Designed miniproteins, single chains. Designs and how they scored, part 89

Each design is a single chain, and the fold is of that chain. pLDDT is the mean over its residues in the fold that is shown.

## One batch from the design tools (miniprotein)

Design m3280
Fold by ESMFold2-Fast:
Structure m3280 (fold): chain A 72 residues (1-72)
Amino acid sequence: ARAAQLAAFDAKVAESRATFDEYVKEQLKKLTPEQQKILKERIEKERADFDRVVANRRAALEAGLTPEQLLA
């Protein structure tokens, strides 16, 4: 049961990351070089925050806690 929950969680995380990366690619092509630099910096920080939240939620799920949402 828990292994299936972890697998489902990992699959949703991978899908969310792929969707976000595609969205970023589309947004960047509409921006000036200066705007791209600002957006990239904010995106890298947001990705780091997302990765930390994902790691914490996965650890909690593994410990027997069920997270309510994937993106906090």
Scores: mean pLDDT 76

Design m3281
Fold by ESMFold2-Fast:
Structure m3281 (fold): chain A 51 residues (1-51)
Amino acid sequence: EELKKKALEIAKKYNDGRIAALVYAGKPFDEVLKEAEKLGLNVDEIKKILN
């Protein structure tokens, strides 16, 4: 699944699996980005990877 590969790329890039876990749980895209912002991650970069 394409989203799964992208989620794993985010986990590798940040050495942090929390965003990947949200994607695997089927959370809405907006909620995933909101959590990334809360975690202090680069939201623009994550948005680019997930697209």
Scores: mean pLDDT 79

Design m3282
Fold by ESMFold2-Fast:
Structure m3282 (fold): chain A 98 residues (1-98)
Amino acid sequence: SNIDQIVSLFMQVVSHFSDDDRSRITGELQSIYQRMKTMTDSGVRSAFNGFLDSIRRQAIGRGNDVAAQNVQRIMDIVSTMTGDQIIDAMGRIVQQMS
């Protein structure tokens, strides 16, 4: 499923980050996930893409082209999903990160 692909790709992306960066990313994810529960479909997509773009820029800044490419793949999949599917994907990522 699209959700399984996003979860797998995201876990590969965060595997390239330090423990300190993963802790920060986990906190950001949990905060966004709680806010997404009250957002519109377009708001959910915008919030998740904004988060992903931040991670992609961090990967580029560290010279990690593989992580940056995997974030772009997640963003491409997200463009085809509903807000509910994005929330489900985010919930599964939060569970795996916690």
Scores: mean pLDDT 85

Design m3283
Fold by ESMFold2-Fast:
Structure m3283 (fold): chain A 62 residues (1-62)
Amino acid sequence: SLEEARRRLLRAIGEVLRAIGEEIELELKGELTEEKRKELEERIRRAMEEMERAAEEIERAR
């Protein structure tokens, strides 16, 4: 439904923001390893893909 697609979009946006926040915190602590960076990049990529899918559903429901 449109309401479910909207909630998924907001959750995906929230996940991108959380991953960015975690990257900043790890960088400030000097704990950002290459492995953690790749994990965060993968999380952001997946969340951005989910944002795109949810946005497409919203667009098609008009």
Scores: mean pLDDT 85

Design m3284
Fold by ESMFold2-Fast:
Structure m3284 (fold): chain A 71 residues (1-71)
Amino acid sequence: TKSEIVEAATRILLEEGLGAVTMRRVGEELGVSVASLYNHVENRDELLRLVFERDTEISTEEGLELIKAVT
C-alpha cells in the first residue's frame, strides 16, 4: 500500500540519509518493481512530501527548515 511505501522510505531516510531515498531503493526494500511504486506515488518528490507529512512526531516542514537554518 501507499502507507507501506512511505514507511519504507522513512526507514531508508533515517538509516541511509536523504540521498538514498530513491524509487529504486524503496522498491528493493519492499521487494517490488519501481513500476509498481509509480502506481501509488507520482515521483520521488511526492514520496518525500508523504514521508515528511507522515512523521508528525519529528517536525513540520517549517520546523525542518528552521532546524537547517540554525545548524
Scores: mean pLDDT 69

Design m3285
Fold by ESMFold2-Fast:
Structure m3285 (fold): chain A 81 residues (1-81)
Amino acid sequence: SMADLERRFAENERLAERVKKALLEAGVPQEIADLVAGMVKLFGGREGLAAAIALLRSMGYDEETIRKVEEAGEKVLAEEA
């Protein structure tokens, strides 16, 4: 239903905001935090984080940055599970 879709989008948006905040607190650049948050909004938590990590690797970002994204993102997702 439309109500179920709206609820999913609202939950994804709230989760994306929490992930973005955690990434910024972990020292991840704002541009990358925004990218990860966008993927979480679009695909949901686990799928969005995985898609963001794959995209960052394909774009040639360093492993230190990717690891910070993975660790901070996974921590937020574990707290929401």
Scores: mean pLDDT 85

Design m3286
Fold by ESMFold2-Fast:
Structure m3286 (fold): chain A 102 residues (1-102)
Amino acid sequence: GAALAEEAGRELERLQPLFEKALKYTDNPEAKKLIEEALDLAVRAIDAMSEGRYPEAVRLFREAAELFEKAAKLSKNPETQKILREMAETFRRLAERAEAAA
């Protein structure tokens, strides 16, 4: 529903400075592409939730979390690794909330 989608949108807004920091510290082009793809999936997941498509939102949030984990493994910078793992955790939690609403 709209309320859950709004909460997810607020989480994405809260993470925006961390996304910018991760991209600034990430020197690996493959990791940058994974971060960009994960962000796209997260936005699509919020859209799916706003339309009541909770099973799709769960899948998209899970995929976004997996891409952030892959990006973290490609990063040599501990600060970037920490940020990307925090993002992965956030999107896994959003997937759990979407699954509970399905």
Scores: mean pLDDT 82

Design m3287
Fold by ESMFold2-Fast:
Structure m3287 (fold): chain A 92 residues (1-92)
Amino acid sequence: MREELLAEVDRAIADMLLYMAQKALEEGNYEEAVKLAERAVSLDPDNAEAWLVLGKAYDKLGEKEKAISYYQKAIELDPDNEEARKLLEELR
């Protein structure tokens, strides 16, 4: 019960961090997007979208091998994520 409440708070914080990471990515602040997305996946490692954003940020920084790894993680968590599949195919 207490662990469930803490997990819910961590998920809410992860959602906020993910939103901020997406905004940083849109603004071209790729290093900030990486830091925010890394914190989001640390708090909610089951969130496929957070892994996808982390992959996009690394792709924009030219870290293609890291981007591939994170896109694969996003697809592992959400196999129906067409965006993650397309981005992975473009790098392979």
Scores: mean pLDDT 82

Design m3288
Fold by ESMFold2-Fast:
Structure m3288 (fold): chain A 55 residues (1-55)
Amino acid sequence: MLKEKIEQLEKEIKELRKQYGQALSDGDTEKRDELFKKIDELQKKKEELEKKLKS
């Protein structure tokens, strides 16, 4: 169901943001950039699903 997929993406984004914060603290620039890209892609997917849910 659409709402369930959105909730799952929110959880994934939250976990990735936690890892991103840790990578920043550790000075791991490669992991930071990889996580940032993954977060951005998941946020775009979430926005598309939210538009479909409203429409």
Scores: mean pLDDT 82

Design m3289
Fold by ESMFold2-Fast:
Order: C-alpha cells, then structure tokens, then sequence
Structure m3289 (fold): chain A 59 residues (1-59)
C-alpha cells in the first residue's frame, strides 16, 4: 500500500489529490490510505504538504 501510493504520486507528478482519488477508486479505505501517508511522511519519502492533502482527501 505504501509502495502503491508512492507509485501513484510519481505517475501523477506529485499530485496528492489525484493519487488519493486513484487509491480510493482501487478499493483502498481512507484508514489504509491515511496510515500509508503517515508512514511515508515518517520515512521522509513525501512532504508534509502531500501527507496533509492525502489525509484530508481520504476523510
């Protein structure tokens, strides 16, 4: 799920809104997407702004 979110961010040119919507359309839950974004932020793989956008967009 973390790798999938990262791949979608690369495919969308870093568009966190588009990546979040694609994850939801693939059947991932908001809770799973938020947990993935939190872990990616903790690892330094995404920006705080990207993480905030993903978290709010998956509510």
Amino acid sequence: IEEELLELLKETGGNAVAATLKMLSQGYTGDEIREAARKLLEKGLISAEQAETIITGSL
Scores: mean pLDDT 79

Design m3290
Fold by ESMFold2-Fast:
Structure m3290 (fold): chain A 73 residues (1-73)
Amino acid sequence: SFRELSEEEKEELLKKLDEELKKAEELYKEKDPELYELAKRSAEILRELLLAETEEEKEEVLERYRELVEEAE
């Protein structure tokens, strides 16, 4: 479950997210570019979720994530 994070915790998670994106680029950019594009879009949504301050904002970001998953099928 998502909880309110400190600025330091948000920075650490954002760094981790950037590292995971680099790994996805190495693994999927050439082999499965559609999956890599989905990974980038998912990471952007997760970044927005980490920066969201209210439960309402978090729910809005999660709905966009659900739409992305549905689009990918």
Scores: mean pLDDT 73

Design m3291
Fold by ESMFold2-Fast:
Structure m3291 (fold): chain A 120 residues (1-120)
Amino acid sequence: MMTLTESGGGTFPEGGSVRLSAQFSGADFSKFDLEWFAVKSNGSFQFVARISADGSTVEYAEEVAGRFTISRDAANSTAYLDMKDLRKEDTATYFAAAVAAAGSGAKGFALGQGTKVTVV
């Protein structure tokens, strides 16, 4: 079974920074696109960032462009979300997702357990 195990959440000051991590297991990491989503306290679901399986395509929501950076570490099968210049509006539960890349021969998807980030 594929899993994403998230870490790095907590309470952080406005203007601060945090790195969220999602460790992938149970399949070939190189065949999966990686995404981060945020679920706000009001229940709104928002795309945050995506990186393709080969690392060549990176996408960000406009609200986080220039502040957040998505990356992947093939050696450790880990996806990162580096969040800088934190704003109170960044307070959310963040979910990592791994989605089988088109043409990779892999199938399915995995969702992380959710990581709460509170900005004070």
Scores: mean pLDDT 88

Design m3292
Fold by ESMFold2-Fast:
Structure m3292 (fold): chain A 69 residues (1-69)
Amino acid sequence: SALVEQAKELAEKLVEAARNKDFETAKQLGEEIRKLIEEAKKRGDEETAKQIEEIGEQADRESVAAVLA
């Protein structure tokens, strides 16, 4: 899915921004991932929405780990 691939790219950028302590960029990237979830839900694509939610949750965990390291 194009939305899933876009979410993965945004997630990688979000983790890198958090690692660099660029929290404003990380916040904006998180909002973009949330918009992809909303788009998938509008299409009735529950599977894609769930996959993007899981990608976002993984990015949040990795961002916390990167900041605490």
Scores: mean pLDDT 84

Design m3293
Fold by ESMFold2-Fast:
Structure m3293 (fold): chain A 102 residues (1-102)
Amino acid sequence: SELEEFLEKLEELANQALDAIKAGDTNAAIEALNEIFNTSSNYAWKLLDEGDFDKAITALEKAIELLEKILKESTNPEVKLAADINIGLLNIQLGLAKILKK
């Protein structure tokens, strides 16, 4: 399914971010975090437009979970800030999805 393919891509991007953090590559880590955000936000907007609120919620919750995992593993303040911003933005979108479902 499109959701399963999305979740696989998201896990690949999360692993890319974690590998970049372990390598000390701050720019690559932030780029991977931004790609997690962009991929998740775009897919969630598509699902919201289609009226598939449950899938949108699932997609956003998984993205937030992975960003929180990356935040926990990083000691770099720039990577932590990028993760925190992206988590915040996705939580706003998640809140909207939950409101629209009811």
Scores: mean pLDDT 89

Design m3294
Fold by ESMFold2-Fast:
Structure m3294 (fold): chain A 65 residues (1-65)
Amino acid sequence: REEMIAYLEEAAKSADEATQRVLAAMIEALKTKSDEVVRSLAESLTFSPNPALQEAARKVLEMLA
């Protein structure tokens, strides 16, 4: 989980404001929510037209596998 949080925080540094807000929500979920909730959020983000969010979502799902 810590490695995933670090990855998302790094990705947020080069992202636009809207993408940063979504990544911040995913980081919060990784810190405070169950793996089930995190998986559901990541699955939703794989349908995002934003390639940065789509890639972050795939990375999270891969680490939860």
Scores: mean pLDDT 77

Design m3295
Fold by ESMFold2-Fast:
Structure m3295 (fold): chain A 68 residues (1-68)
Amino acid sequence: SDDELQRVADFLKKKIKELGKKHNVPEEVVEEFIERVEEVREEGLRTGDELAAYQRLAAIYQEFLAYI
């Protein structure tokens, strides 16, 4: 559902911010990853393709984890 996609994106943004602070990631880099999460959320809500949105969110998170 749209509500679930919204909650997943918000949770991921929170985790990226928390991990970014913990690992002293530059704020600019954290903001870049947050923006990418927001773009995926907006596209998922627009298209209704939740599976594609979740796959893209997972990829963004894995990329962030590989950075730290």
Scores: mean pLDDT 87

Design m3296
Fold by ESMFold2-Fast:
Structure m3296 (fold): chain A 60 residues (1-60)
Amino acid sequence: VPPPTEEQVRGAALALVTADKEGAPGTRDQHIATLEAAGFDAERVRAEYDRLEAAGVVQP
């Protein structure tokens, strides 16, 4: 299976952030673990969360 694109990582992270705001709270670590279980690289997902935090989408 080819590695996920940067766009796919962004979409997956944003979907989890949106679901969390809709009343299914998860920690950043739980989101990373969920995406890692789905085949995403944990360090790649963590870097995307850092980017979303810098953009003001996710709290520290």
Scores: mean pLDDT 67

Design m3297
Fold by ESMFold2-Fast:
Structure m3297 (fold): chain A 79 residues (1-79)
Amino acid sequence: AKEYVKKGEEYEKKGEYEKAGEYYRKAGEIYEKEGKLDEAIEAYRKAAEAYRKSGKKPEKALEAEVKAGMLEIKKALGL
């Protein structure tokens, strides 16, 4: 998971926002499966922001934002 966050940050520094979004999304999926809700929420939020900056995948930006919101609700109610 941490390695995917690092790759996302590297692509973001290069201005390759679409790739950055994909790596942040993958990190979020791994953190979610591990039950690390705070890290998953942060990764999905970074993915949404990166997809928005890319301008090429508005659907993926929305999906990542919705996922982060759902996990915040889960954290508030379930943990």
Scores: mean pLDDT 82

Design m3298
Fold by ESMFold2-Fast:
Structure m3298 (fold): chain A 55 residues (1-55)
Amino acid sequence: SLLTPEQARELFEKMEKVYNKELTDEEADQVLEEMIKAFPEEAERYKAFYENAKK
């Protein structure tokens, strides 16, 4: 919502890295927070995605 197209692309790339377990737990947590702030209507879906990626 408040993101530029470039920032949105960067966040989606970071989420892909979370799914592939390429980020530290701290970095993954930060990405989740940024995604929830950017797309609050999909917060539940992102939390489920994060739980599946982090375990």
Scores: mean pLDDT 71

Design m3299
Fold by ESMFold2-Fast:
Order: structure tokens, then sequence, then C-alpha cells
Structure m3299 (fold): chain A 72 residues (1-72)
């Protein structure tokens, strides 16, 4: 439903924000933010699969996951 898609979008935005601020932080804080981003993305993937989210949403999750991997 629309409500579940809004929650999913909020999880993705939160993960993107954690990634965005990470390069400006200390190495320890960067590691913590990237770990949090991974946890948010895992929750987002679970909800996306449960609610059959549009392909564009799944592509966005995948791109953010790739950014986390690149920064590790």
Amino acid sequence: SVKELVILQMLIISAETNIYIAPGLSPEQQAAELKRARELLEEARRLAEKYNAPEKVLERIRRVEEEVERLE
C-alpha cells in the first residue's frame, strides 16, 4: 500500500543520508554510518520484496548498496 511504500522510501533516504555524510567523518564514525546504512538497506529490501515494490525502488536500493560497498 501507499503507507508501506512511504516507510520504504524513508528507509532508503535515511541510508542515502548516512552514506552522504560518511566521507566527512572520522574513520570510526564513517564505519558506524556505513554499518547503519547497510542495516537500513536490508530492512528496505525485505519490505520491498514483501510489498512487491516497483522496479525503480529496487534499482534505487541496489544503487545505494553499491555505494556502501564502494566506500568500504
Scores: mean pLDDT 83

Design m3300
Fold by ESMFold2-Fast:
Structure m3300 (fold): chain A 94 residues (1-94)
Amino acid sequence: SLDEALRASALSLEEAREYGRLAASEDPAVVAAALLMMALNAMAGDAEGVRAAVEAAIAAGAAAETLRAMAGIARKAGDEAAAEAAEAAARARE
């Protein structure tokens, strides 16, 4: 099915954490690539990978605007707790 094909494209938890860390980059192109990979994981239905990326981005010190973008992606993946954690971290960094 399409859902199975999308899940096959999902990142491993280690890869998801790495993209979360890259979201803390000062290079906007690197941040954009990390957000794209997180969005692809969300589209694949990999809520666990999306959560791992959010937690890694928060720990790595990602910018408030990046964390808000991640919160939106996590919410679309159905993970309200990860979205709330990203939004809380973004508010603390303003």
Scores: mean pLDDT 79

Design m3301
Fold by ESMFold2-Fast:
Order: sequence, then C-alpha cells, then structure tokens
Structure m3301 (fold): chain A 89 residues (1-89)
Amino acid sequence: AEEEELERDKADIKRIFDNILSLVDNPEVKEKIRELEKTFLEVLPSLTPQEAANLVTATALRIIGLLLEKDYEGLVQFLEDEVARLKAM
C-alpha cells in the first residue's frame, strides 16, 4: 500500500541522515542537517518513491562531498537553500 511505502521511505531517509550525522562534529551543521531531514519527511507524501529516492541520494552525495572538502560554510548554505526549495514545493 502507498502508506506502507511512505513509512519505508521515511525509515530509509532517517537511516541515511543518521549515517551522515555520524560524520559531522560541527553542531551548527548537525542542526541544519536535522532541519533538512525534517523538511524531507514533511514533503515526502507529495513525492513519488522514485523522486524521493533520487532527491535523498543527490542531497546525501552533495553533503558528503562538502564534508570531505571541509567546506562548512558552503554546506550550511546548501542545506539552507535546499530546505527553502523543499518548503516552496
């Protein structure tokens, strides 16, 4: 059922973000990542499973890339822009 698919997607999103958070020591970056996770979960019912998977994967890869570069200012900006974009959907 669609409801069972949404619950599975929510669990998968939470696991992905929990793994990303384990890589982050900066408390401001952690808080912005948590806000992005919350925003993803709020918009999830408006997305197809494929759209949700694609957006989460692309976002996770971008976050990891910025973390590897230690570009915390760019990461905060990306997280804020993505939250604003998702809230506008």
Scores: mean pLDDT 80

Design m3302
Fold by ESMFold2-Fast:
Structure m3302 (fold): chain A 60 residues (1-60)
Amino acid sequence: SKMTEAGVAAARAGDGAAAGAAVKELVQLNDIEGARKVLEAAREAGDEVGARIGERLLQK
């Protein structure tokens, strides 16, 4: 989805706030696979903020 692509791009750019917002939106849309892709991109890029937000939203 475009939201997943935007979230992955933000995570790779180190924009943790935008990556976290994308995970939140994907979870609200019940797109758990897309949310997981954004979280993994944040982890791979070292985006600590995006990773923390994504982990919190996906584990609750």
Scores: mean pLDDT 75

Design m3303
Fold by ESMFold2-Fast:
Structure m3303 (fold): chain A 94 residues (1-94)
Amino acid sequence: MKEKAERLLAEAEAHLDGATSFVNAAKAYLERGDVEKAIEYAKQAIDSANEAIRLATEAKKLDPSLQERADELISRATDVINEAKKILEEAKKK
């Protein structure tokens, strides 16, 4: 069970890394005036960050000793979602 929880946290970290890459791409496209790609990448960032939150939440349910690490991951994923939402709001103005 501990190995399964640790694997879920590793998967959550990978999804968070993906979400971070997507939100950075969304920012770059928005700065270049490519509003369509900015929206697409911002949505992908939100989807990947939500998956990271889901996996981290499952991990801490399986092993409560991982709660601190999982909560830090969830916090970081939530920050990515908030940033992606700001990009979507800015894109609507263009």
Scores: mean pLDDT 88

Design m3304
Fold by ESMFold2-Fast:
Structure m3304 (fold): chain A 79 residues (1-79)
Amino acid sequence: MEEEHRKKALEHLKKAIEAVKEGNLEEAKRHAAEALKHASQLPDSDEVLKHLQEALLALEQGNGEKALEYLKKAKKEVE
């Protein structure tokens, strides 16, 4: 079960990162939110949840560069 959540969190993180790179912040926000849902089911996930929340805040503020930084940090922690 945890492995499935880790896989889905990674898939959505990769899609969120790609969406930010393409300038689609709304799509990135949807994928980041899905990644957060799956990451919240993982043990010892405080760091990844913090970075995903920071990424979502940056996306809400229209700051794609800052969002990309936090999404990459979250992806590294889930890998």
Scores: mean pLDDT 85

Design m3305
Fold by ESMFold2-Fast:
Structure m3305 (fold): chain A 64 residues (1-64)
Amino acid sequence: MERREEEALARSGRGIEEDPERTERAIDENLRTLREQGASEEELEEVRRSAKKIVEGLIEEARR
């Protein structure tokens, strides 16, 4: 991984760890926007699962 990309990933994880409620709200707002754009319930559920996995990974990376 490139140093610049690694730093950005760690910074994102730290932000989530400091204010997880803000991140959760951002995810919910994005899902609402996708629904308004015509995304199906199945697609929204998949996006939510992917977002949760990414958030979990970012938090773990911030601890390294």
Scores: mean pLDDT 67

Design m3306
Fold by ESMFold2-Fast:
Structure m3306 (fold): chain A 72 residues (1-72)
Amino acid sequence: MEFPLPADPAQLEAVAERLKKLAEETGSPFLYAAAGQVYLALGKKDEAEKWFQKALEIDPNNELARKLLEKI
């Protein structure tokens, strides 16, 4: 099957954990949105929604967070 480009689930979990930590430490809306996107890729919609909402609380004009939140 033809989706080798996304990291495997173990790598996605590691990336999500690191992005979550960096987002919480820096308060960056881009890192919150990125963490949400990785959680969404893992099928964790509730967790993804939480991180997109945090990104929008910091930057209401973050199009990535807004679009992905509407998808949930």
Scores: mean pLDDT 75

Design m3307
Fold by ESMFold2-Fast:
Structure m3307 (fold): chain A 61 residues (1-61)
Amino acid sequence: MSLDELEREVLRAYLLRAPVAELERLVRQTIAKMREEGLPEEVIERVERNLRALLEERRAA
């Protein structure tokens, strides 16, 4: 799965209120793929922080 496909899957899972476990799995896959693609660590850390914030909102809801 490409980064674009993973991004769309994360957004879809979030918007459709998929289980937190599924979102967590997709977030981990996205971060791992970003590292494989050689994106700067600063960018990866920022994206991970933002995605973790979405997970925390889902846990609180």
Scores: mean pLDDT 77

Design m3308
Fold by ESMFold2-Fast:
Structure m3308 (fold): chain A 79 residues (1-79)
Amino acid sequence: MITLSPEQEAQVERLTERIMAILREKGLLPATASEADVRALIREILKAKVAGQEDLYNGLLAALDEAQRRVIEEVWAEG
């Protein structure tokens, strides 16, 4: 279980919604998964990143295609 500060939880939620908006705009949401399932996966990816769990972060990113991974990395880099 990853325990985050309230500030880290707020950051994860903000970045998750920003990533979801960009994926929707670029047509990168997978047709085989619900938007809620994609949002949950992105939330877990960001939680792993803010918690410093790099192996988990990289493992979860490997489930996504290159274009989806780039959106996540770019949004994280921008803050």
Scores: mean pLDDT 80

Design m3309
Fold by ESMFold2-Fast:
Structure m3309 (fold): chain A 97 residues (1-97)
Amino acid sequence: SREELLAEADQAVLLIGLATSLVIAKRGDKETVNEAAEDAIRLVERLLAHPGVTPEQLRAAADMAEEIAQIAEEKGVDPETVSRLREAADRLRAAAA
């Protein structure tokens, strides 16, 4: 149905958003990485709210979120933001089980 196709498109956009945040985090300064981490948290919350997200998509999102969190920690981003992003990644993995 059109609704199913739109849901698939929305899921793809959220995953592309996470991949974009990861690319930005790899190249950014501390402030840029903080913004990328906050964006990733919002994208993860939206992805978790989507019906029909596959376990494979949830695991891919968790891997990206964990990598962003690791980069954020290395660049000295606020430990609270890093913790929130790691919690978000854990929620994605739990949803994939």
Scores: mean pLDDT 87

Design m3310
Fold by ESMFold2-Fast:
Structure m3310 (fold): chain A 68 residues (1-68)
Amino acid sequence: MVTLTITQTAESEEEAERIKKAAAEAQKKNPNVKVEVKVDGLEVTLTITGPSLEDVLAALATLQEELA
């Protein structure tokens, strides 16, 4: 099992909501992984957990595409 954790500060609550939507899409398109998003104020923590590094990186790629 592989876990990737990314923490970033959102510039606004609207940006945090966009990140949450991107995470939800990454989860839908990558059913083998779990994509969790935690928001504490403007601090956004993304946790991607999967059975392999390839699965985790595929979910991260989807997340990046949704944010582009």
Scores: mean pLDDT 81

Design m3311
Fold by ESMFold2-Fast:
Parts: C-alpha cells; structure tokens; sequence
Structure m3311 (fold): chain A 69 residues (1-69)
C-alpha cells in the first residue's frame, strides 16, 4: 500500500508539472519539437524513470535554451 500510494502521488505531481511546462511553452509560442521533448520528460516521470523534480529541471532547461533563439 505505501509504495503504491507514493507512486500515485509521484505520477500526479509529474502530470501537474508537465501540464504547467507545456502551458508555458505554448504561451511562449515555442516549437512543436520543444513541446514533444517536454511531453517525453513528463512521460518518463509518470513511468517513474526519472523524478518529477528532474523532469521539471530538464523542462526548464529546454524552455530556457529555446528562448535564447
């Protein structure tokens, strides 16, 4: 039960983080390629392959790099 609950919380947090990052990228009119990378990071976090915090950090880096152009 405890491990299952922790996974559900992590999946929920990952989904929220991904939704926020995608909203930011869309508002900034970033390319479909950037949106795809953010979706891939969100999916990895939901699958438990990376932490939601790591997905957030990498998504921020991708958006920041895209905004330099």
Amino acid sequence: MKEELEKEIEEGVAAIVGGVMLTVAKKEKLSEEVLKKIRELTELAIEGKISPLEALKKSEEIIEEALKK
Scores: mean pLDDT 76

Design m3312
Fold by ESMFold2-Fast:
Structure m3312 (fold): chain A 76 residues (1-76)
Amino acid sequence: MSREEQIQRALQTLDGLQAMLKSIYPSATPEQQKKIDKAIELLKQARELLRQGKVEEATKLLQEAIKIYQEILKEL
């Protein structure tokens, strides 16, 4: 897989996850909203890293945001 393909796939995953986080936000408790805010901030940082071509660093932040999302889903 090319670096460009890796970046495109990561951006697609990021956009999808951000949309899902925003969709659950109105139904979340204040504590869950803090976790969602943290995940969204991680996605914002990951997007900036992808723009700079730092795929490995961006992937670590994406994985952290995914873990937060999964924990929130288990609590809803």
Scores: mean pLDDT 84

Design m3313
Fold by ESMFold2-Fast:
Structure m3313 (fold): chain A 92 residues (1-92)
Amino acid sequence: LTPEQQAEVDVGVADIVLAVAKLHIELARKYLEEGNKDKAIEHAQGARKLIETARALLDRAAPHVDPGVLAQTRAAIDEVEKEVDEILEKAK
């Protein structure tokens, strides 16, 4: 793969990983609502690990991709991070 092709793959994988992180947040919220704090924490931590992976992929892709393409995914990652922090605080 050229660096540009690898960057395109990395962005695509980051988007998939972000989608899975959002599913973990949805499950964490549901478990928190049900009073199952242990499962809420587990899913929130799962989402955190996934967004760390997504950020690393975007950082690797950044030199080869239009900044505007990355900005939307980075904003979505930041929103998931905020949701992780809120869930973990409520699950204390």
Scores: mean pLDDT 88

Design m3314
Fold by ESMFold2-Fast:
Structure m3314 (fold): chain A 75 residues (1-75)
Amino acid sequence: IEEAIELLKEAKEAARKGDLEKAAELLVKAGDLLEKAGLGDLAGTLYIVAAMARRGYLSGEEVAELAEKFIEKLK
């Protein structure tokens, strides 16, 4: 879980810099770790957010805000 939180922090920073492709990649990696931890529902949500970010349906600010919400849920 701690490793997934670090990836989510990195995704938030990438999103703030406008690098939505890197943010999406980091969200997928965090999702993979959450799935291994038995948090499949949260992992599924991260995969959806990553896909939406890559398609331009979410701004960098929106992706960063969502990543922060997931960090808070995992703490």
Scores: mean pLDDT 81

Design m3315
Fold by ESMFold2-Fast:
Structure m3315 (fold): chain A 102 residues (1-102)
Amino acid sequence: GSVTLSFKVEGVDFSKSTYYWYKQKPGSSELEFIGVLTPSGATALNPKYKGRVTISRDDEKKTVYLDIKDLKPEDSAIYYFAVKPEGSDELIFSEGKKLEFK
């Protein structure tokens, strides 16, 4: 199976912001980096997820997507979206979304 996570971005310049996806495993206090999408549209992924995840955006809808394919039990986690606006050194995190797979 596969899953698509989406986040609609408001309050920042969508085309000039940097977008990040993280996950937090059950029982962990640490966030694991999944990937980043830069203003140029370039992506960089944690090698652990290479070939299984894709990060994309829809500029018209101002939405960022995380597509996860070949779902495994290990993909069960709380997922976080973060935005870094142009000219800011701070990440603004979303509320976590809990996903569970078997």
Scores: mean pLDDT 83

Design m3316
Fold by ESMFold2-Fast:
Structure m3316 (fold): chain A 56 residues (1-56)
Amino acid sequence: AKEEAIKGLEKGLEVGGLAAINAALHEAGRLLGVDIPVATTREEAIELAKELLKTL
């Protein structure tokens, strides 16, 4: 689960679009059993993904 979450987040960030990063964040939250808020901007999504990766 943790390894899959990391890989998914890294791929979402590589694509770099708001929808792609939000999809990666949602899947990571599902895999880790945590509620992650939906980002409304690309900057917010990138920041959330980086923050989550630091805790993993």
Scores: mean pLDDT 80

